# Designed miniproteins, single chains, part 99

Each design is a single chain, and the fold is of that chain. pLDDT is the mean over its residues in the fold that is shown.

## One batch from the design tools (miniprotein)

Design m3636
Fold by ESMFold2-Fast:
Structure m3636 (fold): chain A 61 residues (1-61)
Amino acid sequence: MEEALEEARKLARELLKDPSVTREQIIDKLVELLKSHGFTEEQARLLAESIVTREEIRLKR
């Protein structure tokens, strides 16, 4: 679980640096990653949205 969340956070940070990548594309990439670690699509989408939102807030600070 922790490894999947760390990989997702790292991926979100890397993708957020690319202005050509949309928020929706970042969420979709995180969903794919989280599903590979055994999360359901519903769980992965909720976690991906939370991770992206949190990393966006961190970048604004």
Scores: mean pLDDT 80

Design m3637
Fold by ESMFold2-Fast:
Structure m3637 (fold): chain A 83 residues (1-83)
Amino acid sequence: SVEELLRKFAEEAESILDPETQAEFRRAVDEILERLKEMSFDELKQALLDAVARIAERVTPEQARRLGRIAGEFLKELDKLEK
């Protein structure tokens, strides 16, 4: 399910972030989860990319690279569910 995929994405992303950034990212993901049933796939993708971009600007280059990879894998799996 999309919800299960989002939770897995959040768990993987949090594992590479410091506690303060983890808390901010978790809030963003929780807001997406609460609105999920009202969102189109395009809105979901944009909300996720906006959250990732915001975090990536504030973390180390290595953390940003890992976060981008994790987000990329999530988007690939999401595209499979869309079709």
Scores: mean pLDDT 79

Design m3638
Fold by ESMFold2-Fast:
Structure m3638 (fold): chain A 73 residues (1-73)
Amino acid sequence: MDKLKEMFSKLLGVSPVKEDDSFFDLGGNNRKAKKLIKKIKEEFGVYIPLSELKKLNTIKNIDKYIKKKLEEK
């Protein structure tokens, strides 16, 4: 979770970031969302489609998705 908070903070230029904060409410857009997806794949080895990331929208939901995918191999 802490790495996701750092990624949000760096990409959106905002601090602090809370687990229930909306990526798009913090000033995220599709371009920044694509950068976030790339960083998540580099850090965790999990690819999140843009449409799915838009549904997840919060650090808490994204963290839960990553953990679930890591359990699936």
Scores: mean pLDDT 80

Design m3640
Fold by ESMFold2-Fast:
Structure m3640 (fold): chain A 62 residues (1-62)
Amino acid sequence: ILRESYDYGLLQTALDSAEQLGKILGDEKLAEELKKRIKEEAEKGNVSDAAVEAYNRLEEAK
C-alpha cells in the first residue's frame, strides 16, 4: 500500500516541481519539457531519477 502510494506521490511531486521551476524562472517551455520527460521516465519505471532532477533544480532556483 505505502510503496504504491509513494511512487504516485513521487511522480506528483516531480510534476509540481517542474511547474514551480517554470514559474520561478519565467520559462513555461522548460516546465513543459520537464513534465514530458518525467512522464516518459515514469512509463519506463524510472520516476525517481526524473523526480530528483526536477526537485533539485527547483531547490537551487529558490
Scores: mean pLDDT 67

Design m3641
Fold by ESMFold2-Fast:
Structure m3641 (fold): chain A 62 residues (1-62)
Amino acid sequence: MYKITTISDGPLLGSDGSTIPGNTTLTGEVLKEYEDGNLLIRDKATGKLYLGGKDNVEVTEL
């Protein structure tokens, strides 16, 4: 499992139209890195899937 922190202007975008704003920390999994540098992230608390740029997040193993 990973600690994932968004940067100030790096929101995560949910497939349902929800967002996780910048400067937010969540616990989750990185499921996939896409060719465009986007990460597919699963939030552990909600099970929801989010997309965000890999340069817009800090990922630390827990």
Scores: mean pLDDT 80

Design m3642
Fold by ESMFold2-Fast:
Structure m3642 (fold): chain A 62 residues (1-62)
Amino acid sequence: MAEAQREAAELVDKAKSYLENGDYEKAIEYAKRAIDLATEAGVGQVDRNEAEKILKEAEEKL
């Protein structure tokens, strides 16, 4: 429901912040969690796509 969608969005925001700060391992952790929640609870396409972009970028920089 709306609660899980909100959590996914918050995790995307955190992943983005960690990515911008150079904390790539944390960016990966939060991005993976966001993908998992979006897939299980609400299939939030926008949040899932954004998390996948963050995940790939962080993995490339490790």
Scores: mean pLDDT 76

Design m3643
Fold by ESMFold2-Fast:
Structure m3643 (fold): chain A 64 residues (1-64)
Amino acid sequence: MEEDEKLFEETLRKASERAAAAPDGVAMIQAVAELYREGAEKSKNPEIRKLLRDYAEEAEAVAA
């Protein structure tokens, strides 16, 4: 429970940091999508895995 919460918070924090460092909107969205994908693969909670994968797919669709 605590590990999954920490992973989710770390993923969101890294996404925000990468978004702020991105040179343009497309690079920002791609960086966020990659972080959500990484978070999904690292998570042991199937609900959090699905949520992060859905977020990654939405970000990728916007970047396309």
Scores: mean pLDDT 74

Design m3644
Fold by ESMFold2-Fast:
Structure m3644 (fold): chain A 58 residues (1-58)
Amino acid sequence: MRDELIRETQRLISRAVEEGDIEGLRQGLEELKKTADPEQREMLDNALRGVEYHIREQ
């Protein structure tokens, strides 16, 4: 469901920000994309880009 996708996405983002594990985030989001709708896949791609930008600024 959409709610579960959002919760998993937030979990992956929190982990990536705290641990600096951008590759783990990328892999987790790719797994979520396998069962996601096209709109949800775009959201996941945007989430990855946002986290990469924040980590790069640090």
Scores: mean pLDDT 74

Design m3645
Fold by ESMFold2-Fast:
Structure m3645 (fold): chain A 56 residues (1-56)
Amino acid sequence: MTPAVQKMAKKIEELAKKLGLKLSQEEIEEIARKMVEGELAIPEDPEKAREVLEKF
């Protein structure tokens, strides 16, 4: 895993905790990878961010 993906994974983990979502480490890493590669964008709005993360 690249340093950029690791940093993003930590941000996704913290966001999931704030939103009360239960995401596995593999789910967090996949989301982080897709965000770094430009395949996925997480909205700044907490409710919309939750909807995107819940799809995993």
Scores: mean pLDDT 77

Design m3646
Fold by ESMFold2-Fast:
Structure m3646 (fold): chain A 60 residues (1-60)
Amino acid sequence: SVEEELRAALKRGVDAVKAGNYDEAAEWFERGAQKAEELYGPDHLLAQNLRYRAEKLKAK
């Protein structure tokens, strides 16, 4: 389900941050943002926050 994909993306993103793999973490949070938009819409805080996290991780 989209909800399971969202949860998996969040877990993978957090795990990647802990491992220092910031590029991979950004990709997972972008995937999570897309899934959150599918579930709740693009204006939902979760979708916005996940895009924000991804942008911060890409700022090298």
Scores: mean pLDDT 84

Design m3647
Fold by ESMFold2-Fast:
Structure m3647 (fold): chain A 61 residues (1-61)
Amino acid sequence: LSDEEMLKGAENGLKAAETSTDPALLRAVIHEMEEIVKESKSEEARKAAEEAIRTAQKKLA
């Protein structure tokens, strides 16, 4: 994935975390965002992915 594709993925993940109440979808978002944090060289993509993870984790708690 390119850095642009990873940024779009992170932005979509953040929206999914904000709008979803489905625990299975929230766990899938966390897993997908963790991959972006590990693989992306874009600081914006990593920050968006980290925010999505925090949002999803708060909803699962």
Scores: mean pLDDT 81

Design m3648
Fold by ESMFold2-Fast:
Structure m3648 (fold): chain A 84 residues (1-84)
Amino acid sequence: LEELVRRARAAAEAAGVPELADAIVALLEAAEAAGDEETRRLALEALRALAAGDVERAGELLSEALARASPELRERFGLLLAAL
């Protein structure tokens, strides 16, 4: 996971959207804490897409995960993102 995060951050930086990697990582942590396996799966897919250089797909997956997320998960996500 650590190497995947590092690769995703490098790809996001190269694409001019470093905040995208941070948002996906925050979502993954929020989903794991909430026990939301579906959102966790989408966050991991987004991270893999970003690490492969597919910025558009990573953004789509992040958007889909947030749209499906519970209010509790969205609150935790926002707190984690603000702490970065």
Scores: mean pLDDT 80

Design m3649
Fold by ESMFold2-Fast:
Order: C-alpha cells, then structure tokens, then sequence
Structure m3649 (fold): chain A 61 residues (1-61)
C-alpha cells in the first residue's frame, strides 16, 4: 500500500471511530498522531494526515 493509500485508510478508520465513540476534535487529532507515528509516518506525512482529519471532522460537524 502506498503512503497516500495508508493515509486515506487511516482517515476513514479515524472518522469511523470518532463517530462511534463521539470523540472530540482534540482527542481524534491526538489519536491520529499516535497511530501515524506507530506506522512510521514522517513529520510531513503526519502533518498532512492531521490537516485532512481536522478538515473532515469539521465538515461532518
């Protein structure tokens, strides 16, 4: 799986978790950073992930 595919998969999983667990934006972003770090993402990839997660969370609010 490419890094872009991994980012998209992670965003989808995080958004599903946010909906099912009623997570705040702050909690979701913290979880996203932790998971991306564990998956070996670079800081630039983590920042892109967090930007997209924040955008998606706000669109679904």
Amino acid sequence: MSTEEQIEALINMLMELARSENLSEEALLGLARDMATRFGFSEEEIEELLRRVRERYREEA
Scores: mean pLDDT 80

Design m3650
Fold by ESMFold2-Fast:
Structure m3650 (fold): chain A 82 residues (1-82)
Amino acid sequence: MMHLVFTAKGKNKEEMEKIGKEVEKETGLKVEVEEEDGVAVLTIEGDADLDKINEVTAVLHEAVEKYAKEEVELEAEVRPGE
């Protein structure tokens, strides 16, 4: 298994919370939303195989398209399982 960290950054906390709730509901992975200095940061983290990584990627992109009205920066890191 690989350890997956997806991060989304935007300026609207309510939109990030909606995106996070949809991702958590569809993928079952833990989602956290924090706000610092007017930037809302959404983090999705967990142990995943390639199929789960593909699922999370698809759901995250769809949720961003559905809920985000402003620019959202997406980052993904895949690490070897510890």
Scores: mean pLDDT 78

Design m3651
Fold by ESMFold2-Fast:
Structure m3651 (fold): chain A 66 residues (1-66)
Amino acid sequence: PLPAPPVGPTSGPAAEAARRIAEVMEKYGELSDEAVELAHRSTEAAQAGNREEADRLIKEMEEAAK
């Protein structure tokens, strides 16, 4: 199998971040104020195309949402 080149930098990472945030909300219910801030930051990082930073922030958001 050959690796496929990445495409969709505009909404791809932002859409993934939004999806993960929604899944966390669905799993834990309403987010705390701190988790909401982390969700906002992760979305902005994803919109900037920084998927690694967005992923890190989403993990912190999940922990804060518990």
Scores: mean pLDDT 71

Design m3652
Fold by ESMFold2-Fast:
Structure m3652 (fold): chain A 71 residues (1-71)
Amino acid sequence: AADDARVPGVPTELVERAAVIASRKVMEGYSPEEAAQYAVDEISDQLTPEQREALYEALLKLAQVTAEHHA
């Protein structure tokens, strides 16, 4: 299955929370990059640098797909 909804090494609860934030920010008119960064920043204190990078990459892809469907 596609792993666009799950990031290896990051707790599922944090991935789900960040994904909801990123998707909502895209729907509010933020760019995919801004939406993904905002979502990561909201939970950054609970993540290692490596987890932040992995989560940002996954959220950026999710945000880009969301923006294309919204546009």
Scores: mean pLDDT 76

Design m3653
Fold by ESMFold2-Fast:
Structure m3653 (fold): chain A 60 residues (1-60)
Amino acid sequence: SLEAELAEMEELRAASKDPQVRKALDLAIEHAKSQSDAAARALIANAKAFYADEQARAAA
């Protein structure tokens, strides 16, 4: 559900150490709440990709 995905985004935002990734997650959460289902999912997917990039950099 969108609500569960937004809750997951809140957790990722709290776990992120990169200010730009945190800002992207904040933006995705805020806009997803007011967007159509398709647009909300696209924003969430984009924010998750930014978080994955942060984790990949930390692993290197």
Scores: mean pLDDT 77

Design m3654
Fold by ESMFold2-Fast:
Structure m3654 (fold): chain A 63 residues (1-63)
Amino acid sequence: MEVSREQAADAISDAAGLSRRQALEYLRSKGFGERVSELQALQAAIDLGAPLSQAVEAMSKYM
């Protein structure tokens, strides 16, 4: 499923313990568009230091 970049940023922020702004800047820096897949958000959270279990939990909560 795809969500807005803003919703993906909320999930990544929750999983990685970063600010929403930092998550949004990361997604923009990687060239992600206005729609982000669950797999793309999961990978971004992991790349930003989220444990796999927390990344999966956040995807389930926000996506």
Scores: mean pLDDT 81

Design m3655
Fold by ESMFold2-Fast:
Structure m3655 (fold): chain A 69 residues (1-69)
Amino acid sequence: SAADVRAFLASLGLEQYVPAFLAAGLDVEALLGLTPADLRRRLGITDPAHRVTLYVGIADLRRQRAAAE
């Protein structure tokens, strides 16, 4: 959901990107399928530190979901 996307980005200190994710129609399920290239091409995230933090955060989210199931 949009709330889950907001909570995830806020946990990484990247809440500035929430409007871009929501405008792209991304939910948590779609977010888990993003590649590093998608962060630049689809979302316009040009800061390499932000892309690394976000991709690491996505990998961590996958682990959290696996541990919860």
Scores: mean pLDDT 77

Design m3656
Fold by ESMFold2-Fast:
Structure m3656 (fold): chain A 80 residues (1-80)
Amino acid sequence: EKEKEEVEQVKEEAIKRVEEAAEKAKEVAEKSEDKEEVIKAVEDLLEKTKEALEKAKTAEEVRAIEDAALESLKKLEEGV
């Protein structure tokens, strides 16, 4: 069943991209006065995103979860 293999590959790539974005967000947060709260928010978002990605059944779901997570990480970096 190739569809499952393709979805798992897309999940693995999405996890790597989200983890990379989270590390960048943490670096920005370390220079902020609110660093503890922002770092915790980034870690909570990462955990929830990984759980959502694991439950995703299609490449479309994976992409939607990834896009939402990246957008949320950007907002945390901006303090919005």
Scores: mean pLDDT 79

Design m3657
Fold by ESMFold2-Fast:
Structure m3657 (fold): chain A 73 residues (1-73)
Amino acid sequence: AMEVRERIRKLIEEAKKALDAGDYVKAFKLIQEAFRLIDEAYRRGELTVDEYIEFKKEVLELGEKVARKMKAA
């Protein structure tokens, strides 16, 4: 099974690819899935506080980029 940090990174990477392809609906869904996984992993004690903060920050920044692109379309 894929390690949780690797799973989070993969979701972020796929969301970035979807954003670059102009698939904002897919990018948004992947961002929501990443947020859910990050919160669930932290709740289960699988992430440190520092890892939780860094992953949430990265996904928030990506979500802001997607929102800006959707408004510009």
Scores: mean pLDDT 85

Design m3658
Fold by ESMFold2-Fast:
Structure m3658 (fold): chain A 61 residues (1-61)
Amino acid sequence: MKKEILRKIGEILRLIGEELDLELKYKKGEISEEEYEKKMKEIKEEIKKLLEELKKLEEEM
């Protein structure tokens, strides 16, 4: 497995962890709805980009 693929998988897992943390904070009322919405959108867009990059790398190999 190429180091590049492993790095991207690690980044996706990190972002998923951040998404779960944000969901927990929002449910506990520790973060505002505005901040939650903004950060959640950013995380989802980053995950989407990384998944597309991984798919392209798998197709090349």
Scores: mean pLDDT 79

Design m3659
Fold by ESMFold2-Fast:
Structure m3659 (fold): chain A 72 residues (1-72)
Amino acid sequence: SMEEAESYLKKGKEAEKNGDFKTAGDYYTQAAKIYLELGEVGKAAQMLGNAGRSYLKAGDLEGVLKAGSLFA
């Protein structure tokens, strides 16, 4: 649901504030998946961008590739 996606977005922002960039990437990726299921392509793209940036800060290249696969 939209509310569930917003919940993951909030958790991602909180994880970023705590410096837990890998966890932030995971939450943003979950939000992106839900936005895609709802047809909210623009919001999903924004979340994947946030996830990719967070994974890069964490040094998690596997996370970057996995998130990117949602648009492949």
Scores: mean pLDDT 84

Design m3660
Fold by ESMFold2-Fast:
Structure m3660 (fold): chain A 58 residues (1-58)
Amino acid sequence: SEAERQRLLGRIARAIREHPDPEKVSLEELAQRLGVTPEEIERILKEAGVKSLRSLLP
């Protein structure tokens, strides 16, 4: 659902912000922290129209 997509996208953005070096965070590292696969993160970003992880930095 859209609400679930937005919640996961928010979690991804928060995990990036809380990382010691947000510019260097990898999909694999985020997937491990969030308990999902790297492919799941890529799919959510694509569905949300997000070009890259850097787009989620504040």
Scores: mean pLDDT 75

Design m3661
Fold by ESMFold2-Fast:
Structure m3661 (fold): chain A 78 residues (1-78)
Amino acid sequence: SAAEARDAALEARGRALAAEIEELIAEMKPLAEELAKGPEAPVDKMRKLMDEMIARAEKTSAEVAELLREQVAANLAR
């Protein structure tokens, strides 16, 4: 049915977003550990990586908002 197909698609998108969030967390951990090394940390390289992480977080946030809009639309669909 259309409802089953829609639920499957939303579930698949939810799993993909959860995996992306998990990857972001995993990538942040070694960056935090490198920054914790203090003056030995390659600050300029870390700044670039942090900027890339921020860009990924913004994209993931936008995708979460889109998924929530689709869930609301699905709940309001007749």
Scores: mean pLDDT 74

Design m3663
Fold by ESMFold2-Fast:
Structure m3663 (fold): chain A 108 residues (1-108)
Amino acid sequence: MAPARLVIDIRYDPSKPPLTEEERKAIREKVDAAFAEARANAGQGRTVHLKIENATPEEIEDIVYRALRLAREHGIEVDFRTDFSPEVNEAIGRGAARALAEEAARAQ
């Protein structure tokens, strides 16, 4: 059976104001819903796509952290697509580091 796969397209627009807490919550809910859809499509050979517009570097860090945790918990393959600007790359690195640190702490 092919593993469930999720592609997350993250876009950063520095011309936009910082996201509100309500907008950050909506993005977290979209990530959770995309993982639920990917899990439901396990064995179907379909890839679920999620597009997130205007994520700030702080939001990208949180999205990557949450997505990597959910991918591990549910056995879902996750791929990130971004503009690969320095700010986005640094945010991805911070999110991944947070996920790895949490796993290391749990493993003791």
Scores: mean pLDDT 74

Design m3664
Fold by ESMFold2-Fast:
Structure m3664 (fold): chain A 61 residues (1-61)
Amino acid sequence: SSLKRRQEQLQKDIEALEKQIREIEEYLKENPELSEREKAVLYSALGILKAAISFLKSLLE
């Protein structure tokens, strides 16, 4: 059904975003000498991605 396909697509989108979060977190850990500005940009990106995941998960309910 179209509903099941939408739920499957949302789950895949969530998993892709969670993978992006892990990659950014690993990059931050591997690059401790990043400038405060560069770190701020990456932490902002993490915040946006986490908010997006929360929104998408609310749609799956």
Scores: mean pLDDT 86

Design m3665
Fold by ESMFold2-Fast:
Structure m3665 (fold): chain A 94 residues (1-94)
Amino acid sequence: MEDARRAVEAARALLESIRDYVKEMKENPDKAEEYAKKARDLYQASQAVLDTLEAHRDEDPEAVEEGRRLHQEAQKLYDEAVNLYKKAIEEKKK
């Protein structure tokens, strides 16, 4: 149970960092490639955290549900980061 709760805290921290990188990409399109890579690394870490939570589903189902919700939000933010990166690349290919 404690490990599952700690994993939820890690997932929240990863989500917040991805959100910050998406904001930075919108404000600084020239850095879109750098921040998209950072967002990808954090999203992959978020998947690993969810796998850990899923292993504890019978011990702490509430933590698993929260982890799934956080991972879904991370996926949405990562999809936004990918779209911002694609737009930056299209402008570069003029």
Scores: mean pLDDT 80

Design m3666
Fold by ESMFold2-Fast:
Parts: sequence; structure tokens; C-alpha cells
Structure m3666 (fold): chain A 69 residues (1-69)
Amino acid sequence: SNEEYLEALGLAKEVIKENEDLSEEEQLKRAIEALKEAGFSEELARKAAEDALKMVLSEPELLAQLRTL
């Protein structure tokens, strides 16, 4: 469900931010592992972790774009 996806996305974002000192590959791996440990399916965990990584990486760029308006 959309609600389950949003919960997985939120957890993935937190794991990625806590591991920002690591490579993008390692951040993704840790997020997927954390989601699977929380009981999400491998398919949902992978999708939510990939989407969360994209969102975290785009946050600084989005803020910069808003300031150039």
C-alpha cells in the first residue's frame, strides 16, 4: 500500500542520512538491510531505499534552485 511505502521511505531516508559518510552504494545497502530487518519485502525495501537515496541527494540542489528565483 502507499502507506507502507511511505513508512519504508521514511526509515530508508533516516538510515541513509546516518550513513552519509559512506559511499552511495554502502548507504543503499544499509538502507535495504534495515528495511528488511523491519519486516518489509525485498522488492519494497529496494524501491524505497533507491527512492530515498535520490531524494536525500537532491535536497541540497532543490534548496539552491529555490534561492536562484
Scores: mean pLDDT 79

Design m3667
Fold by ESMFold2-Fast:
Structure m3667 (fold): chain A 55 residues (1-55)
Amino acid sequence: SMEEIEELERRIEALERTIEEMRAAHPNPSPEIQADIDTLEEVKRKLEEKIKELK
């Protein structure tokens, strides 16, 4: 539904902001911080794929 797509888009925007904030705070991230960033990027990718399936 359109409402579900809009909710997923809002979640992607929130994840993008979080990733940007983490990268800005950690210009030379530790392996643990890099893994956290990678995890957030993977979650974002999965949400983008779900939007494609709903269209």
Scores: mean pLDDT 86

Design m3668
Fold by ESMFold2-Fast:
Structure m3668 (fold): chain A 80 residues (1-80)
Amino acid sequence: MEETKKELLEHILEETGNKDYYSKEEILEALKKKIPEVFHELVKKVLEEYFKEKNVDLLSKEEVEELIGKILEEIKKKLL
């Protein structure tokens, strides 16, 4: 899980040019390229809930890493 979280974070950084802050759209599009299509609605839901909870338009790298962790936990619950 931690290794997969790091890999997804590095993919987002590469796709978006290693910025200090990331928009919801940038994160969603980057994750869609690495996550199977059957989970895209789940990813979108977790992403929307996280941005709403933080009440922000942009996430820091650390917050993106936390968000990826939450997405992976929700996917794991559906597979097990």
Scores: mean pLDDT 76

Design m3669
Fold by ESMFold2-Fast:
Structure m3669 (fold): chain A 66 residues (1-66)
Amino acid sequence: SHIEQTLQDINLALKDQTGRELSEEEQAQLREELRRVRAVAGSPEDERHAASLPLVQLVSKAIEKG
């Protein structure tokens, strides 16, 4: 699924940059946010563009808050 693929991509990036993986709680929160972004996107192109900034913010929050 798109959400699971995106979550795995984020987890790999986090692991590469910080040496830690997303917790189950962080994964649940990110999955929910990705669902919200996806629900408001009108097309795959709009979905990718709309998700780009929120994904940066989500990763930053996950790193900062544990």
Scores: mean pLDDT 65

Design m3670
Fold by ESMFold2-Fast:
Structure m3670 (fold): chain A 66 residues (1-66)
Amino acid sequence: MSKLEFHAMVFETTARMAEKAGDLELAKYNRELAEKARKGEEIPDEELKEAQDQLHALLDAGVPAP
């Protein structure tokens, strides 16, 4: 998997879990980042870290992984 594909996957997974939690705004934000990654746009490391932190927070809150 390329770095670009990995970034898109992290954002997509976070978006899916946010939707399951009912956080539609967070889901939309992460889907937009996933689209940017798929288009080859450079995503700052801070955004990737934030998405990973959000993913861990959702898992800790009991939201099931997709």
Scores: mean pLDDT 78

Design m3672
Fold by ESMFold2-Fast:
Structure m3672 (fold): chain A 65 residues (1-65)
Amino acid sequence: KSEEEIIKYLKEKYGLSEEEAKGIIRAVKEHNTPEVIEAIIYELKRKGLSEEEAKEIIDYVKKNL
């Protein structure tokens, strides 16, 4: 899928901003390491998402890039 489609999905389903969605896409695309993934999960949890929701977001981005 296009990055625009992924951004729209993340905004609609999880209430992420466009900048936050772009940041996650970039991190997964350029820096797909355990440390970066853990950092993304941590930031998403700080915003009120569950760890399960954060993992779903990352899995969605990985599968659709």
Scores: mean pLDDT 81

Design m3673
Fold by ESMFold2-Fast:
Structure m3673 (fold): chain A 69 residues (1-69)
Amino acid sequence: AIELLEKAIEALEKGDVEAAREYLEKALTSPNALARTAAAEALRMIDEGVPVEEVIRALRNALEALKKE
């Protein structure tokens, strides 16, 4: 879960939205509910055309919460 969210952030920072979507879709199959919720929200934001910087911020916030578990 953590690795997939980190890879999604890296892909978004490189402008590779397609790769980011693939990592987020894989994160939806995570046993961790917070990771699934973060991935679903990020995919929704991407689909709605939210700025990449805002999507990255949301994913980084979720990643920080996951690392404290």
Scores: mean pLDDT 82

Design m3674
Fold by ESMFold2-Fast:
Structure m3674 (fold): chain A 77 residues (1-77)
Amino acid sequence: SLAEKIAALPPEFQAFVEALSRFGKITDVELEGNRLTVTIDGAILRERAEQLAKENGLRVVSYEQLDQETVITVEPE
């Protein structure tokens, strides 16, 4: 389940997902190596996503705003 995927994430990634959940419903998370892709049913500005990532020792490597959905990929700084 999605909840099990989130619970299995490293603490930095889990904190980032929790912060993003304030902007919309988290619909997916995918961890590939050291990169996490988070899909949100909601809108968040790139600058805000970058700030939240930085606060958790992460950096945004990809950002897509698709209508009401946002897809963000992060990795450790």
Scores: mean pLDDT 87

